# Designs tried in a protein design run: designed miniproteins, single chains, continued (5). Part 76

Each design is a single chain, and the fold is of that chain. pLDDT is the mean over its residues in the fold that is shown.

## One batch from the design tools (miniprotein)

Design m18814
Fold by ESMFold2-Fast:
Structure m18814 (fold): chain A 70 residues (1-70)
Amino acid sequence: SEVDNLVSQIKEALANGEKQIKFSADTDPITIAQAIKEVLGEDTPLAFTYKYEGDELVVEILNAPEEVVL
């Protein structure tokens, strides 16, 4: 699913120590929020910001964990 693909992308970025992730501008921010929730866990408060930069949607995860397991 699209959410599963975003989950994989988010996990890879966080594993690299990156809290800012670039998606296509066509990506739905709500779907990104769902993917972040799956990565951080359901009991973790979800906090992120996003902005459009040309053809890209830049997402910053404010409450990312210190360690991410793939």
Scores: mean pLDDT 71

Design m18815
Fold by ESMFold2-Fast:
Structure m18815 (fold): chain A 61 residues (1-61)
Amino acid sequence: RELTPAELRVLDAIRELTAELGEFPSNQQIAERAGVSIVTVRQFRLAVRDGTIQLPPVPLP
């Protein structure tokens, strides 16, 4: 399915924070950067894990 605006903000936050930290960010860090609740981040990650959402390839080296 298509990503909602909130899910797009979560995806952008993950990409930005991963680049800044050199590691995968915590749910709290993602929530703060994206301006959403931790619950929204957890639901997004569950939807990715169960195949409801497919993440695009991250263009990281």
Scores: mean pLDDT 71

Design m18816
Fold by ESMFold2-Fast:
Structure m18816 (fold): chain A 109 residues (1-109)
Amino acid sequence: SPLIEEALELLDEMLELLEKARTASLEERMEIAGEMRALLARLQALVEQLPLSPERRAQLQALLRRMTALLDAAVEALLAGDVERFDALAEEMAALVEEMKALLEEEAA
């Protein structure tokens, strides 16, 4: 499905941004958080249109809600200057992106 491939491309872009954040300055990490938020909004809109079962769609929507909460927490950590907490949240976000990719790759097969 072209839409599933587009969703996988957005998830890959998210992983690239999270990897870039590892060596980024505080200012660059704030920019990356903004880019992550834009990608997350695009992915949320795509999930509504994906040719998925209602059960699989609900699973992805739950993971997207968790991603939103983690991103909000990561922004708060950056504003507080808490780099260790940001790094921990970024790692948790990366794991969540990989979980979403696995679900979509199963649907693409």
Scores: mean pLDDT 89

Design m18817
Fold by ESMFold2-Fast:
Structure m18817 (fold): chain A 77 residues (1-77)
Amino acid sequence: MAEETYEKGEELYREKKYREAAELFRKAGDMFYEQKDYEKAAEAYRNAGQAYLKLGKFKEAEELFRKAAEAERLAKE
């Protein structure tokens, strides 16, 4: 489920559907985080942030990069 959501986000990102990709990457990140797969959560949140940057949504991108950094920190502990 989380992996499928992430893969769909990657597909949409390649098709330059950045808004839809960002939403799916964020959703996948939340799912991985709930599963305590913090490494995959961080990756999904980073990809969501990159998609928001493509849309010029800098505040949303910052929030997701912050979530990614927190998840990455948890993955290393």
Scores: mean pLDDT 88

Design m18818
Fold by ESMFold2-Fast:
Structure m18818 (fold): chain A 58 residues (1-58)
Amino acid sequence: SKREKIRELILEGASKGVEAIKYAVNRIFLGEDKEEADKKIKEAQEEEDRYEEEAKKL
């Protein structure tokens, strides 16, 4: 159903937001490579935005 698809998109977007936070925290506390961490954070944030826009269209 349309509601089910919206729910899935919202949850996927939220998951990507949490993933971005996890990468940021790991960079600070585990000393991971800054360039690689920044790229992963940006990619996760861009995916979050895409899921949000897709859910908004439904």
Scores: mean pLDDT 81

Design m18819
Fold by ESMFold2-Fast:
Formats: structure tokens, sequence, C-alpha cells
Structure m18819 (fold): chain A 75 residues (1-75)
């Protein structure tokens, strides 16, 4: 999960928002397989929010940084 979130941040920093959303959805699937159901739901909701709104790369980076921090608190 952490590796996928780090890659999502890198994609967002490069302006590839579609790739960042793809990686967040992949992270959600991996989180579910690890039993982190609440965290997987948060990842899916943030991916949906980013996809439905025209967020800047900087805004997406901040969201992913928050998700990384949240994941570390659960580990």
Amino acid sequence: VEELLERAKEAAEKGDIEKAVELLREAARQARSQGLLAFAQVLEEEADYIEKNELSPEEVVRIVEGLLELYRLQS
C-alpha cells in the first residue's frame, strides 16, 4: 500500500492525475486484501473526489500525503 501511495504522489507531482487516481484505486484493492477495510473506503472516496473535480497537481499531492500519514498511523 505505501509503495502505491508514494507512486501516486510522484504521478501527481508530474501532473499525471489519471495515473494518480489509478494508483489510489490499486492501493484501495491492496488495503482491502490486507483487511484495512475503512482505509480502503477512504482511498476509494478520495480517488472519486479527485476524478470528479478538476484538482490541481498540488492539491492531489496534498491529498496523497495525508493518505500516506493516515496509513502509517494504522501500521
Scores: mean pLDDT 84

Design m18820
Fold by ESMFold2-Fast:
Structure m18820 (fold): chain A 61 residues (1-61)
Amino acid sequence: SEIDELEREILALLMRLAAEDPELAARLAKQVSELYRQIRNASDEEKKAALEKFLEELKAA
């Protein structure tokens, strides 16, 4: 649930960035896909921390 909420928020911000800077949005979308693949076997707490960190980076973009 919390992980799904973070993924939804990340997607919403990426969609917003795609309207402003589609090239940056595409690069960040690739990064989050790669991040999710890397944390696939991690604990839920580690997944949340990684996604929260990415969300902060995304907000700074």
Scores: mean pLDDT 82

Design m18821
Fold by ESMFold2-Fast:
Structure m18821 (fold): chain A 100 residues (1-100)
Amino acid sequence: MTAEEMVETIRTTVDWAIRQGLRSKLTSSELGLIRGVLLNGVTRAAIAGALLGKTDEVIEALDEQIERVRASDAKPEVKELTIETLEGSKKVAEAVSKAL
């Protein structure tokens, strides 16, 4: 898996979450599902990128996606959840990089 594939995974997962945030209604269980998908897609890709020595590229991709989420029309709860996951993924990528 390449650094480009990890950046694409982050982008695609965020695109999906934004689309979920455009739905007319969201339940607590659906928000939990969105969180799970974000953690499995974004956080795993960020960890993998850091392990490949591509921490800077991953952080740049995460920062780009945070700004995209802020600019989107997604519901506030989906924006907050997505941004929190992206910010957390940046911290995890930095921690993984320092452990290497």
Scores: mean pLDDT 84

Design m18822
Fold by ESMFold2-Fast:
Structure m18822 (fold): chain A 76 residues (1-76)
Amino acid sequence: MTIEEAVEAVRALLEEDRRWARENEVPEVPREELVAAIEEALRAAVEAARAAPSAEEALRRATEVAVARVREAVAA
């Protein structure tokens, strides 16, 4: 799995969660705030992945950073 594939996976997961929330009428973060959080998470994930010694480690670090950044943005 490449860094680009990891970024796409995070993007797809967040889009899927948003779709599920809308279908089940669960309160969700405003789209503009969610998009901004995703963009920042992707930038941070890419930077973390660049420092990784392997593709597998890059995916792990990218995922961890992306999840943490999105959680911080949603909690704010």
Scores: mean pLDDT 65

Design m18823
Fold by ESMFold2-Fast:
Structure m18823 (fold): chain A 66 residues (1-66)
Amino acid sequence: MNFKVTLKGTPAQQSALVSKLMSHPNANVKKEDENTYVVTLSGDPAKEIGFVLELLGHPNASVSSV
């Protein structure tokens, strides 16, 4: 699945989220804009939905469809 993540907050908070995105197994992360990343997940959809829900609940992340 593909989705966009827009990062908010301090530089330290944004760096922590970028590290989280890039360390996720089966994720391909592409920078689109200053604070916007396109994430492609190739793993099991049942497991990957948990990661998406975690991002949706994050105060410094906004998730949208591509």
Scores: mean pLDDT 78

Design m18824
Fold by ESMFold2-Fast:
Structure m18824 (fold): chain A 71 residues (1-71)
Amino acid sequence: MSPEELRELLREGVRRQAAALLAKGYSREEAYALLREAARHEAPLVAKALGISPEQALALLDGLIREAVAA
C-alpha cells in the first residue's frame, strides 16, 4: 500500500466515522471529542505506516477529524 493510498483511506475512514456519529445524534463537539480520543490510540500506528512522527500523525488525524465534523 502506498503512503498516498493510506492517506486517502484515512480521510475516507474518518469521514465515515464522523457521519455515523452525527447520524446517531452526537453534536459536532461530541463527535470531535470521540474521534480525537480514538486518534490518540491510532496515531503511533499511522506514524509508523507513513514514516512520520507520532505528533505529525496526530496533527494529520486532527485535521481530517475537524474537516469531517465541519461538513
Scores: mean pLDDT 84

Design m18825
Fold by ESMFold2-Fast:
Order: structure tokens, then sequence, then C-alpha cells
Structure m18825 (fold): chain A 70 residues (1-70)
């Protein structure tokens, strides 16, 4: 469906941005975008039952890394 496709695209972009913010030393922004990716992934799972475990794991790792940035 168009909505699930849009959510997948948004989730991927948010993960990319979160990783970039980690590289820039911007922990707060990295965590913000990782959370946004999880929100989009959760909606995809709710709408289509797609397995988002890899997305969730990657986003959670980014959040943990972001917490190490002072």
Amino acid sequence: SDRVHELAREAIEYVKKAKEYVKQGKGEKAKEYADKAIEKGDEMERLSGVDISDLREEAEKIKKKAEEIE
C-alpha cells in the first residue's frame, strides 16, 4: 500500500539521519531521529504485520550510542 511504502521510506531516511548525527557528535538529534524511525516502523508493523525487528534493533543501537555522546 502507498502508506506502508511511504512509512518505509521515512523510516529509512530517519535511520540515515540518526547515524549521521551520531557521526557529528549530536547525540540529542541522533536520539530524536532514531525515535522517529521506530515510530514509523511501529506503524508499518501495525498496518501490515511486516517484521521490523532489524529496524528496531538498529534504531535502538543508535539511541544507545547517542547516550554516550556528551
Scores: mean pLDDT 86

Design m18826
Fold by ESMFold2-Fast:
Structure m18826 (fold): chain A 91 residues (1-91)
Amino acid sequence: AEELLKEGLEAFEAGDYERAVELFLKAAEEAGDSELGGQALFNAALAAVRAGDLERARELAMEALKRYDAAGNAVAGTADVIRVIGEILDA
């Protein structure tokens, strides 16, 4: 999961947002109901915004919040989701 998250961040930094989404989704699947899973889904949502898929970004951000809540870190998840929603609204 951590390795896929790193690869996703590298793809995001390179501007390959479609690949970044795919890698972050794989990281989230491996991490399950954990803070890392929430972080991976949140990063996938940001990558989806940059790829122009605002509906998918919204869905991924909401799922990220659920993973953060399951991990006991709803406060951090809420802050991250607000950031994604802001990017969607500015798109």
Scores: mean pLDDT 76

Design m18827
Fold by ESMFold2-Fast:
Structure m18827 (fold): chain A 82 residues (1-82)
Amino acid sequence: SMSDEELKEGLKKQIEALEKVLEAIKEGKDPRKKEERLEAAKELLEDAEKLLEELKKKGAPKELLELVEKAIELIKEILKEL
């Protein structure tokens, strides 16, 4: 299994990527088709919500929970802008 440190760094990178995607969508510069972005964002949201639930059940550090929650918020904002 991925270490907590590796998961934390992965989540930070994912958050940075999501922020860039959201900005590109808002600027009308997203290189992906709207339908493809919508499908990818929906799948990512489901995966992120499942990860959050599993981390809560395992009593994961608050820092990890906060990173997943931030990713979920960004994905929801992306879906709202599409």
Scores: mean pLDDT 85

Design m18828
Fold by ESMFold2-Fast:
Structure m18828 (fold): chain A 60 residues (1-60)
Amino acid sequence: EVERRLRLLAVRIAQHPDEPWTLASLAAEVGLSPATFRRRFRELYGRTPEEWLAEARKWA
């Protein structure tokens, strides 16, 4: 279930890269602490959430 929430969140970031996303707000969206969210996201995508957001903004 957490993986599904992370996948949906990654899609939302890619579609809305101009929104003021923070690590804390992203973690709260999926019901995780910032540290746990960052670790789980990196395990799933091979990147930190910050790196993923920077990539999405590069192509916005």
Scores: mean pLDDT 77

Design m18829
Fold by ESMFold2-Fast:
Structure m18829 (fold): chain A 54 residues (1-54)
Amino acid sequence: ELEEELKKEEEKVKTLKQVLETARKMGSLESELKSIEDKLEETEKKLEELKKKL
C-alpha cells in the first residue's frame, strides 16, 4: 500500500538523519558524509513522489 511505503520512507529519512549526526560526531570522512547526505536526498524525493500519488 502507498501509505505503508510513505511511512517506511519517512522512517528511512529519520534514520539517515540520525546516522548523519552520528557520523559527524565520530569524525567520519567528508566523502562518507556526502554519501549519507545523497541517500537522504534520494529518500526525501521518493517521499515527495509518494505523497503526490496519495
Scores: mean pLDDT 78

Design m18830
Fold by ESMFold2-Fast:
Structure m18830 (fold): chain A 68 residues (1-68)
Amino acid sequence: AAERLAEYEARLAEDPKNAEAWTKLAESYFQQKDYDRAIHYAEKALALDPKNLRAQAILAQAEAAKAA
């Protein structure tokens, strides 16, 4: 929901190193089929935490969805 996205964006403005918040944004955009934004935010999460399996999964699935 828009309310949750605004909450995550506000948190990231205060703490841009919050990999979980970046991962939540990527997941939300992936669910909305906005694969470009899902990839962008998943890459932000992975830059902070390269071992984040959830962010890796979202990135792979969003890239596959764009290639199909």
Scores: mean pLDDT 77

Design m18831
Fold by ESMFold2-Fast:
Structure m18831 (fold): chain A 66 residues (1-66)
Amino acid sequence: SSEIGALYHIQQGNKLFKQGKLEEAKKHYEKAVELYPTPQAYRNLAKVYEALGEKDKAEEYRKKAE
């Protein structure tokens, strides 16, 4: 259930990211990592932090995705 929950939050985050709702997208990606950490979830967090201008956090999560 945690893996399915994480996938749901990634999908919601992606929809919000496309709408430019970056802080809301970030919360969904953070919840996905909390429930079930995956390289994909870390890449999504890195992407939203980059879009928010938070370069240090973006680099941190990009490294975790490797």
Scores: mean pLDDT 89

Design m18832
Fold by ESMFold2-Fast:
Structure m18832 (fold): chain A 60 residues (1-60)
Amino acid sequence: SMVQAYIEEAHKKGGIVGGNGALTVGEQRGREVSDEELERYHELGGKAAEANAQREIAAQ
């Protein structure tokens, strides 16, 4: 999905990927993105997920 792709790519650019390969969004050591959260981002059209991913990258 586009939402998941944005988050994944954002983390690869400068974010953090968990040890199990899960995405981590939020602050420095926020929390792993759950499937339910990804669904919510899909409902919002993916813009919110992209914004969150960008914020995570900025925080590193």
Scores: mean pLDDT 50

Design m18833
Fold by ESMFold2-Fast:
Order: sequence, then structure tokens, then C-alpha cells
Structure m18833 (fold): chain A 113 residues (1-113)
Amino acid sequence: MKPSVEELVQETIEKLDEIKKTEKDEATQAEYAVRLIFDTLKRLVELGFSREEIREALERILEYLSKYFSKEVVEVIRKSAEKVIELLLKGDYEGAQKVAYETIEEVKKLVKE
């Protein structure tokens, strides 16, 4: 049975809470959050959800992230996630992974205070 967008969003939010609870290093929290979002976007594309449904799921996840990360960090993740969605929809998995890794590096620099 195919999971719903709501189920995948809720699962992602629960995993983000676990990362925040279990990981003490803010840069590592940011890395795990970006990786989790990337994996969720890939799963949504593989399950055949529409671009519009994937973007709605992303916005709900990013709204939740705003509780833990600055607006600047959330905006970087949003822009990269939009690029990742387009690359995944084209079947460019290598390009999507490269964008995710570049995003991890940028976000780690932003949370290092």
C-alpha cells in the first residue's frame, strides 16, 4: 500500500525531533536534517506524487524546521530542495545528490556560531 503525503511528512517531522533530541552538535543536526529532507523528497518522487504535492510536503517540513533553525538556514534548504525536486523528476539522481551535499556544507557554515 502506498503511504500518503501526510504520513511521509509526519514521519519526517518525527525523525527531525529525534535528531534534535539525540544529536548535541548543531552542525551535525543540520547535516542530518538536510539528508533526511533529501531522502523524503526522493521517496515522494519514487512513489509517483505530483510536483505540486511534493512542494506542499516540502513547505510543511520547512515550516516545522523554522522552530529549530534560522530563517536564513531554512531559505537555503528551500532553494536547494526546489532544485533537488526538479533534478529527481528528470531522473538526475547524481545531480540531486550533489546539490544535497553542497547544501549540507553551506548549512553547516551558517549554524556554526
Scores: mean pLDDT 84

Design m18834
Fold by ESMFold2-Fast:
Structure m18834 (fold): chain A 97 residues (1-97)
Amino acid sequence: EKEEILEILERVLKALGYPEDEIAFILEQVSRLLDGEELPLDVMKELLKKLGEAFTKARNQGILTPEEYEKLVELLGFISRKYREALWEKYKGKPIK
């Protein structure tokens, strides 16, 4: 599953003309999240924005099958959930002024 998602993601980003260094960065961060690693909030926020924009473009350009698009939307949902969980953890213990 992880390998399939990363393969689809790499193909999509390459097809959209993303720079090789940016593709490598995105794949590394996604791989780390899928392995259960924690990422900084700003990194997760940037990742969600970049992936959302890329997946919309890929769908509109016809470079994704419906099944591939569904898998990438599920990935976005996973990252969004991780971002919300990390945001909650950051603030749940702070005293309210």
Scores: mean pLDDT 80

Design m18835
Fold by ESMFold2-Fast:
Structure m18835 (fold): chain A 68 residues (1-68)
Amino acid sequence: LTPLQRLILALASAALKEGIDVDTVTEIVREAAQAPSPEEARQVGIEKLESINKTAAEKAKKAADEVL
C-alpha cells in the first residue's frame, strides 16, 4: 500500500467503526483520494468528517496520524 492508500484506509475504517454510513464514507474517500498528498487527503477527510460527526473525525484523525 502507498502512504496515500494507507491514509485513505485509516480514515474509512475509523469512520465506519463510528457508525458513519457506507455511502457517506465513500463520498469522503473519493474527495480525499483526489488530494495531491497524504497530508492534504487527511485534511480534506477530517474536515468533511468534522462537519457530520466530531467523534468520528477525532478518531479518524488519530488513525491517520498513526499511518503518516
Scores: mean pLDDT 81

Design m18836
Fold by ESMFold2-Fast:
Structure m18836 (fold): chain A 81 residues (1-81)
Amino acid sequence: KLEELARRADEVLKEAKKAFEEGNYEEAIKLYEEARRLLEEIREIAEETIEDPELKEQLLAGLEKNIEAVEKKIEEAKKKL
C-alpha cells in the first residue's frame, strides 16, 4: 500500500534526523539510506500503477526531489564523520 510505504519513509526520516542531531552520523547515514530505498520503492510502484502520463510525471518529479534531498543529507552526514 502506497500510503503505508510513505508513512514508513516518514518515520525512518524522523529517526535519521534524530540520529544526526545526536551526533550519531553513522546511524544517520544508515537510516537515510533506508529512507532512500523506501522512496525508490514508492517511485517504482508509481511508475507501474499510474497510467495518466501527466499525473505520473508530477508524482515522479516530487519523489525525485525527495530522493535528492535524502542523498544530500547522506553526503552532509558523511562530511561530519
Scores: mean pLDDT 83

Design m18837
Fold by ESMFold2-Fast:
Structure m18837 (fold): chain A 78 residues (1-78)
Amino acid sequence: SSLVEAEAARLREELSATLSEEEVEATVDAFGMMLTLDASPEQVRAWLAREYPGLSEERIDALVARAREAAARFRAEL
């Protein structure tokens, strides 16, 4: 969806002020999985741990929480 892609681009720009490039991309990937695949937080955490092996479990949990909040806000506007 072009709307999901536009929101992902906005989220990247917003998070780039406070997070590393790796953490920004991990958060955007999590956001996309939750919106397009209806992935659970557990499924997203498992995928991020595999795709971003440089991120700690604590950091992955924090980024998943951010992505979940962003996905919930986006869904509320649909």
Scores: mean pLDDT 85

Design m18838
Fold by ESMFold2-Fast:
Structure m18838 (fold): chain A 95 residues (1-95)
Amino acid sequence: GAMEEFEKLLEEAERLIEEAERLLKEAEKEKDPKKQIELAEEAIRLARRALELVMEALRVGEDPPKERILRAIGLALRAIGLEFDAERLLEEAKK
């Protein structure tokens, strides 16, 4: 049903966010600029996909509970923040 699909989309988004966070931490510690760029670009890709999944969940969800809406908002903010941080790292690595 709509609630099951909503929850599946949020779970997938959270997994992508956690992977993006892992890649960003790896990129921050990476000394090779080329590898740092590759890790940052992958983190951006995953963060963008996670945000798309959160937006889709909110679109298909039929009157989800307030607690679920708050979780979706939290995931969206995490994804936006990750994209911003990864883009900053990417620009620094290109210098």
Scores: mean pLDDT 87

Design m18839
Fold by ESMFold2-Fast:
Structure m18839 (fold): chain A 85 residues (1-85)
Amino acid sequence: SRQLELDILSSLAYMAGSVAKLEGTEEGKRIAELLFRAADAIDAGDLARALELLEEAARLAEEAGDEGTARLARRLREQVEALAA
């Protein structure tokens, strides 16, 4: 179901944000805030906002050298976009 898929994606965004925050860096904190906001946007049904936030999180993670978080954020964005179509 679409709602179950959205719930899973929101949970994954929260987990990705928590991992970024655990890095203890200012960059990790900013990335985490974007990922937490993306999860909140998914929960609110604002998928357009979620896509913007996930794209920004991926970009900042890549710039910070957090390759794992950048990859996760890009995959989350792809899945949200598929459900928004």
Scores: mean pLDDT 88

Design m18840
Fold by ESMFold2-Fast:
Structure m18840 (fold): chain A 83 residues (1-83)
Amino acid sequence: STSFTPEEKEKFEEEKAKEVTKELEENKEEIEKVLEELKKEGADPELIEIVEELVELSKSDLPDKEKLEKVEELQRRGFAIVR
């Protein structure tokens, strides 16, 4: 069983949040291109809104933990639309 001390859990979550922030920064231009394509093709308005929020998040100065929470929320919303 995977078990962590409180300090190890905090470090793990911080590293995960940093990874998500890095991925958002590295994929910022690609996310913007996806947004333009979705708008051009007349995709679902809710899906367009989710991608717009991802673009804003990638440009925001929010703490890594808040970015992680918002990404997880947006992914959940996206899956609800597709499924």
Scores: mean pLDDT 75

Design m18841
Fold by ESMFold2-Fast:
Structure m18841 (fold): chain A 79 residues (1-79)
Amino acid sequence: MDAEVEKAKEAVRKARDYALKALKEGDYETAKEVLKKLEEARKGLEEYLKTGTDEEELEAAKKLLPVVEEAIEELKAAL
């Protein structure tokens, strides 16, 4: 689980970096698509935290949610 969580965190950070680069190059469409996917991921994690029953997956979601929220905040600030 921990290795999968770290991989997921890296994927979120890479998506953020990709979207920020797209914004610098004037590709607002790509940045908005990445933002939408991150917001969908946040919603899914928030839902799982409310309804999930697996302790390991709940801990993984708790660790992932702040990273997704930070990526969303940084992209919204850049838009």
Scores: mean pLDDT 82

Design m18842
Fold by ESMFold2-Fast:
Structure m18842 (fold): chain A 67 residues (1-67)
Amino acid sequence: SLEEYRKLREEGIKSLKEGKYDEAAQKFREAVKLADSVPLTPQEAREVIRDLFLALAAEVEAWLKKR
């Protein structure tokens, strides 16, 4: 549902603000999967995808810098 999508996106944003990039990425993945089944504007869909990529990029960068 649209409400479920909104909840997942909000949880993802909260995790992102807390620096929990892995958790944020997981929440945004769930939201993106649900987006195919809910009425979203193209702009809204791009925003959630952008946030997902941002979280994943931060996660990968942190992992790579370990070496």
Scores: mean pLDDT 74

Design m18843
Fold by ESMFold2-Fast:
Structure m18843 (fold): chain A 76 residues (1-76)
Amino acid sequence: MSKEEIEREIEAAMKLIEAGVHLIAARVAEAKGDLKAATEHRIEALRALAEAYEILGDEKKAEEYRKKLKELEEEA
């Protein structure tokens, strides 16, 4: 595996971790009844997911998450 492939995988992994943290934070906010904070965390998670798949070259998944992000931002 090339150094460039390893670096790309690490960058994508960091974005997936970021998305995971925001998804957990969204559930915590929901449990507290803070629906606004829950929505804000979901927006950040979708952004991180879109960026992760763009780094991995999965443009179809990146576009799917960008669309979901836009829809959720319009509702927030």
Scores: mean pLDDT 84

Design m18844
Fold by ESMFold2-Fast:
Structure m18844 (fold): chain A 66 residues (1-66)
Amino acid sequence: IRSYLKTALYYAKQGNIDKAIEYIEKALADPRISEEQKELLRKAKEYAKEGNLDEAIELLKQALAL
């Protein structure tokens, strides 16, 4: 799971919205993910879809810190 979060963060920082969303979805599908991480990732995915990558990056960093 941590590798998916790091990869999502990498693509979000590059401005690659499609790849960032792909890896957020992979992290959300991982059964080892906590409910707190799921909430942060759902919000990160919505911000990425809206093109708000700065907020998506912040939420991905918070999920990685858990």
Scores: mean pLDDT 81

Design m18845
Fold by ESMFold2-Fast:
Structure m18845 (fold): chain A 85 residues (1-85)
Amino acid sequence: SEATVKAIKNSIDNAIAAAEKNPELALRYLESAVQLIKALFKTDPERAREMAEQLIEAIKKILPKLSEDVQKRAEKLIEELKKLL
């Protein structure tokens, strides 16, 4: 749904904003976006793949700003998203 896409984009924006100052909060927003993308995939797989690609790029961009432990957890989210592609 359009509402789900907006929620995904909002979670991505919040993750980017939090990345440097609060890596754990950024990770929670990324995890939320992954769950929303998985839900979207059940009804609109093409749009879900587009959102997955956007989230992967966002994670890659903020990865250097995250603590080492959070980086490893974020990289696992990239691998989960790649399974949808």
Scores: mean pLDDT 88

Design m18846
Fold by ESMFold2-Fast:
Structure m18846 (fold): chain A 93 residues (1-93)
Amino acid sequence: KTELANLHTATHLLLVAARIERPELKDEIDRIDKLVHEAGKAIDQGNYDEAIKLLEEALKEARRLLQRHPDDETLRGIVGTLEKMLEKVKELK
């Protein structure tokens, strides 16, 4: 199993948890999830520049949510897994 695939799965599961914990943030979480999903497709296609751009946008949105909810462990987890995914994609280039 690739480390990157595991991070993608972990990020998705944390986004599911975030929707359950904070239904009021559904639209913002759905936007992050779409960016992560599109980044995963770009990685599978070897389009690492596109994946980096999509992950940077997802991370920006996730950090904005964490800034508004600084004690939220699930949002902190999302930021952490996105940072690790971005690091790993940059290593593949």
Scores: mean pLDDT 86

Design m18847
Fold by ESMFold2-Fast:
Structure m18847 (fold): chain A 63 residues (1-63)
Amino acid sequence: MKVIIYAKGGIGTVNKKNQEKQKLLEQGHEVKFLLDKTADRISQGGYGDEVVSDEEYEELLKK
């Protein structure tokens, strides 16, 4: 199953969500890891597959 993780805000949130991603990958799920612009800046682009807006994230949730 495809799982979408969206991380917003600070580096602690990004790190926690990245740990969740690793756990889901080990369980055999496909993971799309998304950051907002603030999380991308704080993490310096290290963890995300794509940078999205809230509107783009909502569209992805509609399958």
Scores: mean pLDDT 73

Design m18848
Fold by ESMFold2-Fast:
Structure m18848 (fold): chain A 70 residues (1-70)
Amino acid sequence: MTEEEKEERKKEFIEKYGLEKLAELAYKGEKLSRLEILRLHLEALGIDTAGLSLEEVEELARRRAEELER
């Protein structure tokens, strides 16, 4: 599987299951915080998340998920 296919699957996961599933994984996962998971996803979409708080990153991810449903 290519990096492009991995990013596409991440997008599909968020679109199908929403940010609640990422929050669930972050809650259970001690190694990656919700902020880190969301940052990686948004950065893969070309969105700069440097210096943003968890709340700001979550809001950006929510808006992008909504845009993808257009």
Scores: mean pLDDT 63

Design m18849
Fold by ESMFold2-Fast:
Structure m18849 (fold): chain A 64 residues (1-64)
Amino acid sequence: MSPVEKKGLEAIARMTEEQRQLLRDIGATLRKIGDALHKAIELKKQGKDEEADKAIEEAGGTPL
């Protein structure tokens, strides 16, 4: 690989690293909310509405 191509690849890898970090942070937040919603749905199916609402609030969401 030429020196110019190698430098370009390193710059792309660095940009990808920064983009991956942002996507990881966003993805982690979305997964946390998703997990809380799934737990809340199961709790509501069991008639535990107050526990379901608390689970959503703890994840930073609004109770349903």
Scores: mean pLDDT 72

Design m18850
Fold by ESMFold2-Fast:
Structure m18850 (fold): chain A 63 residues (1-63)
Amino acid sequence: SHLARGEALLAAGRPDEAVRHYEEAIKEDPNNAEAHLGLARAYSAAGKFAEAVIWGKKALDLR
């Protein structure tokens, strides 16, 4: 799945590529809280902290 690919890329130190796969996971299921959390982690790893906070809050609001 795109979620699993995003997690693998993030673990490999490739957060810019991980963002793409988390975006695809959200496109497939817009209410996927885990994908939103993954996107927040990827933005944080890429140094995009403002975006990380925004997507992290979206993940928290989705259950």
Scores: mean pLDDT 84

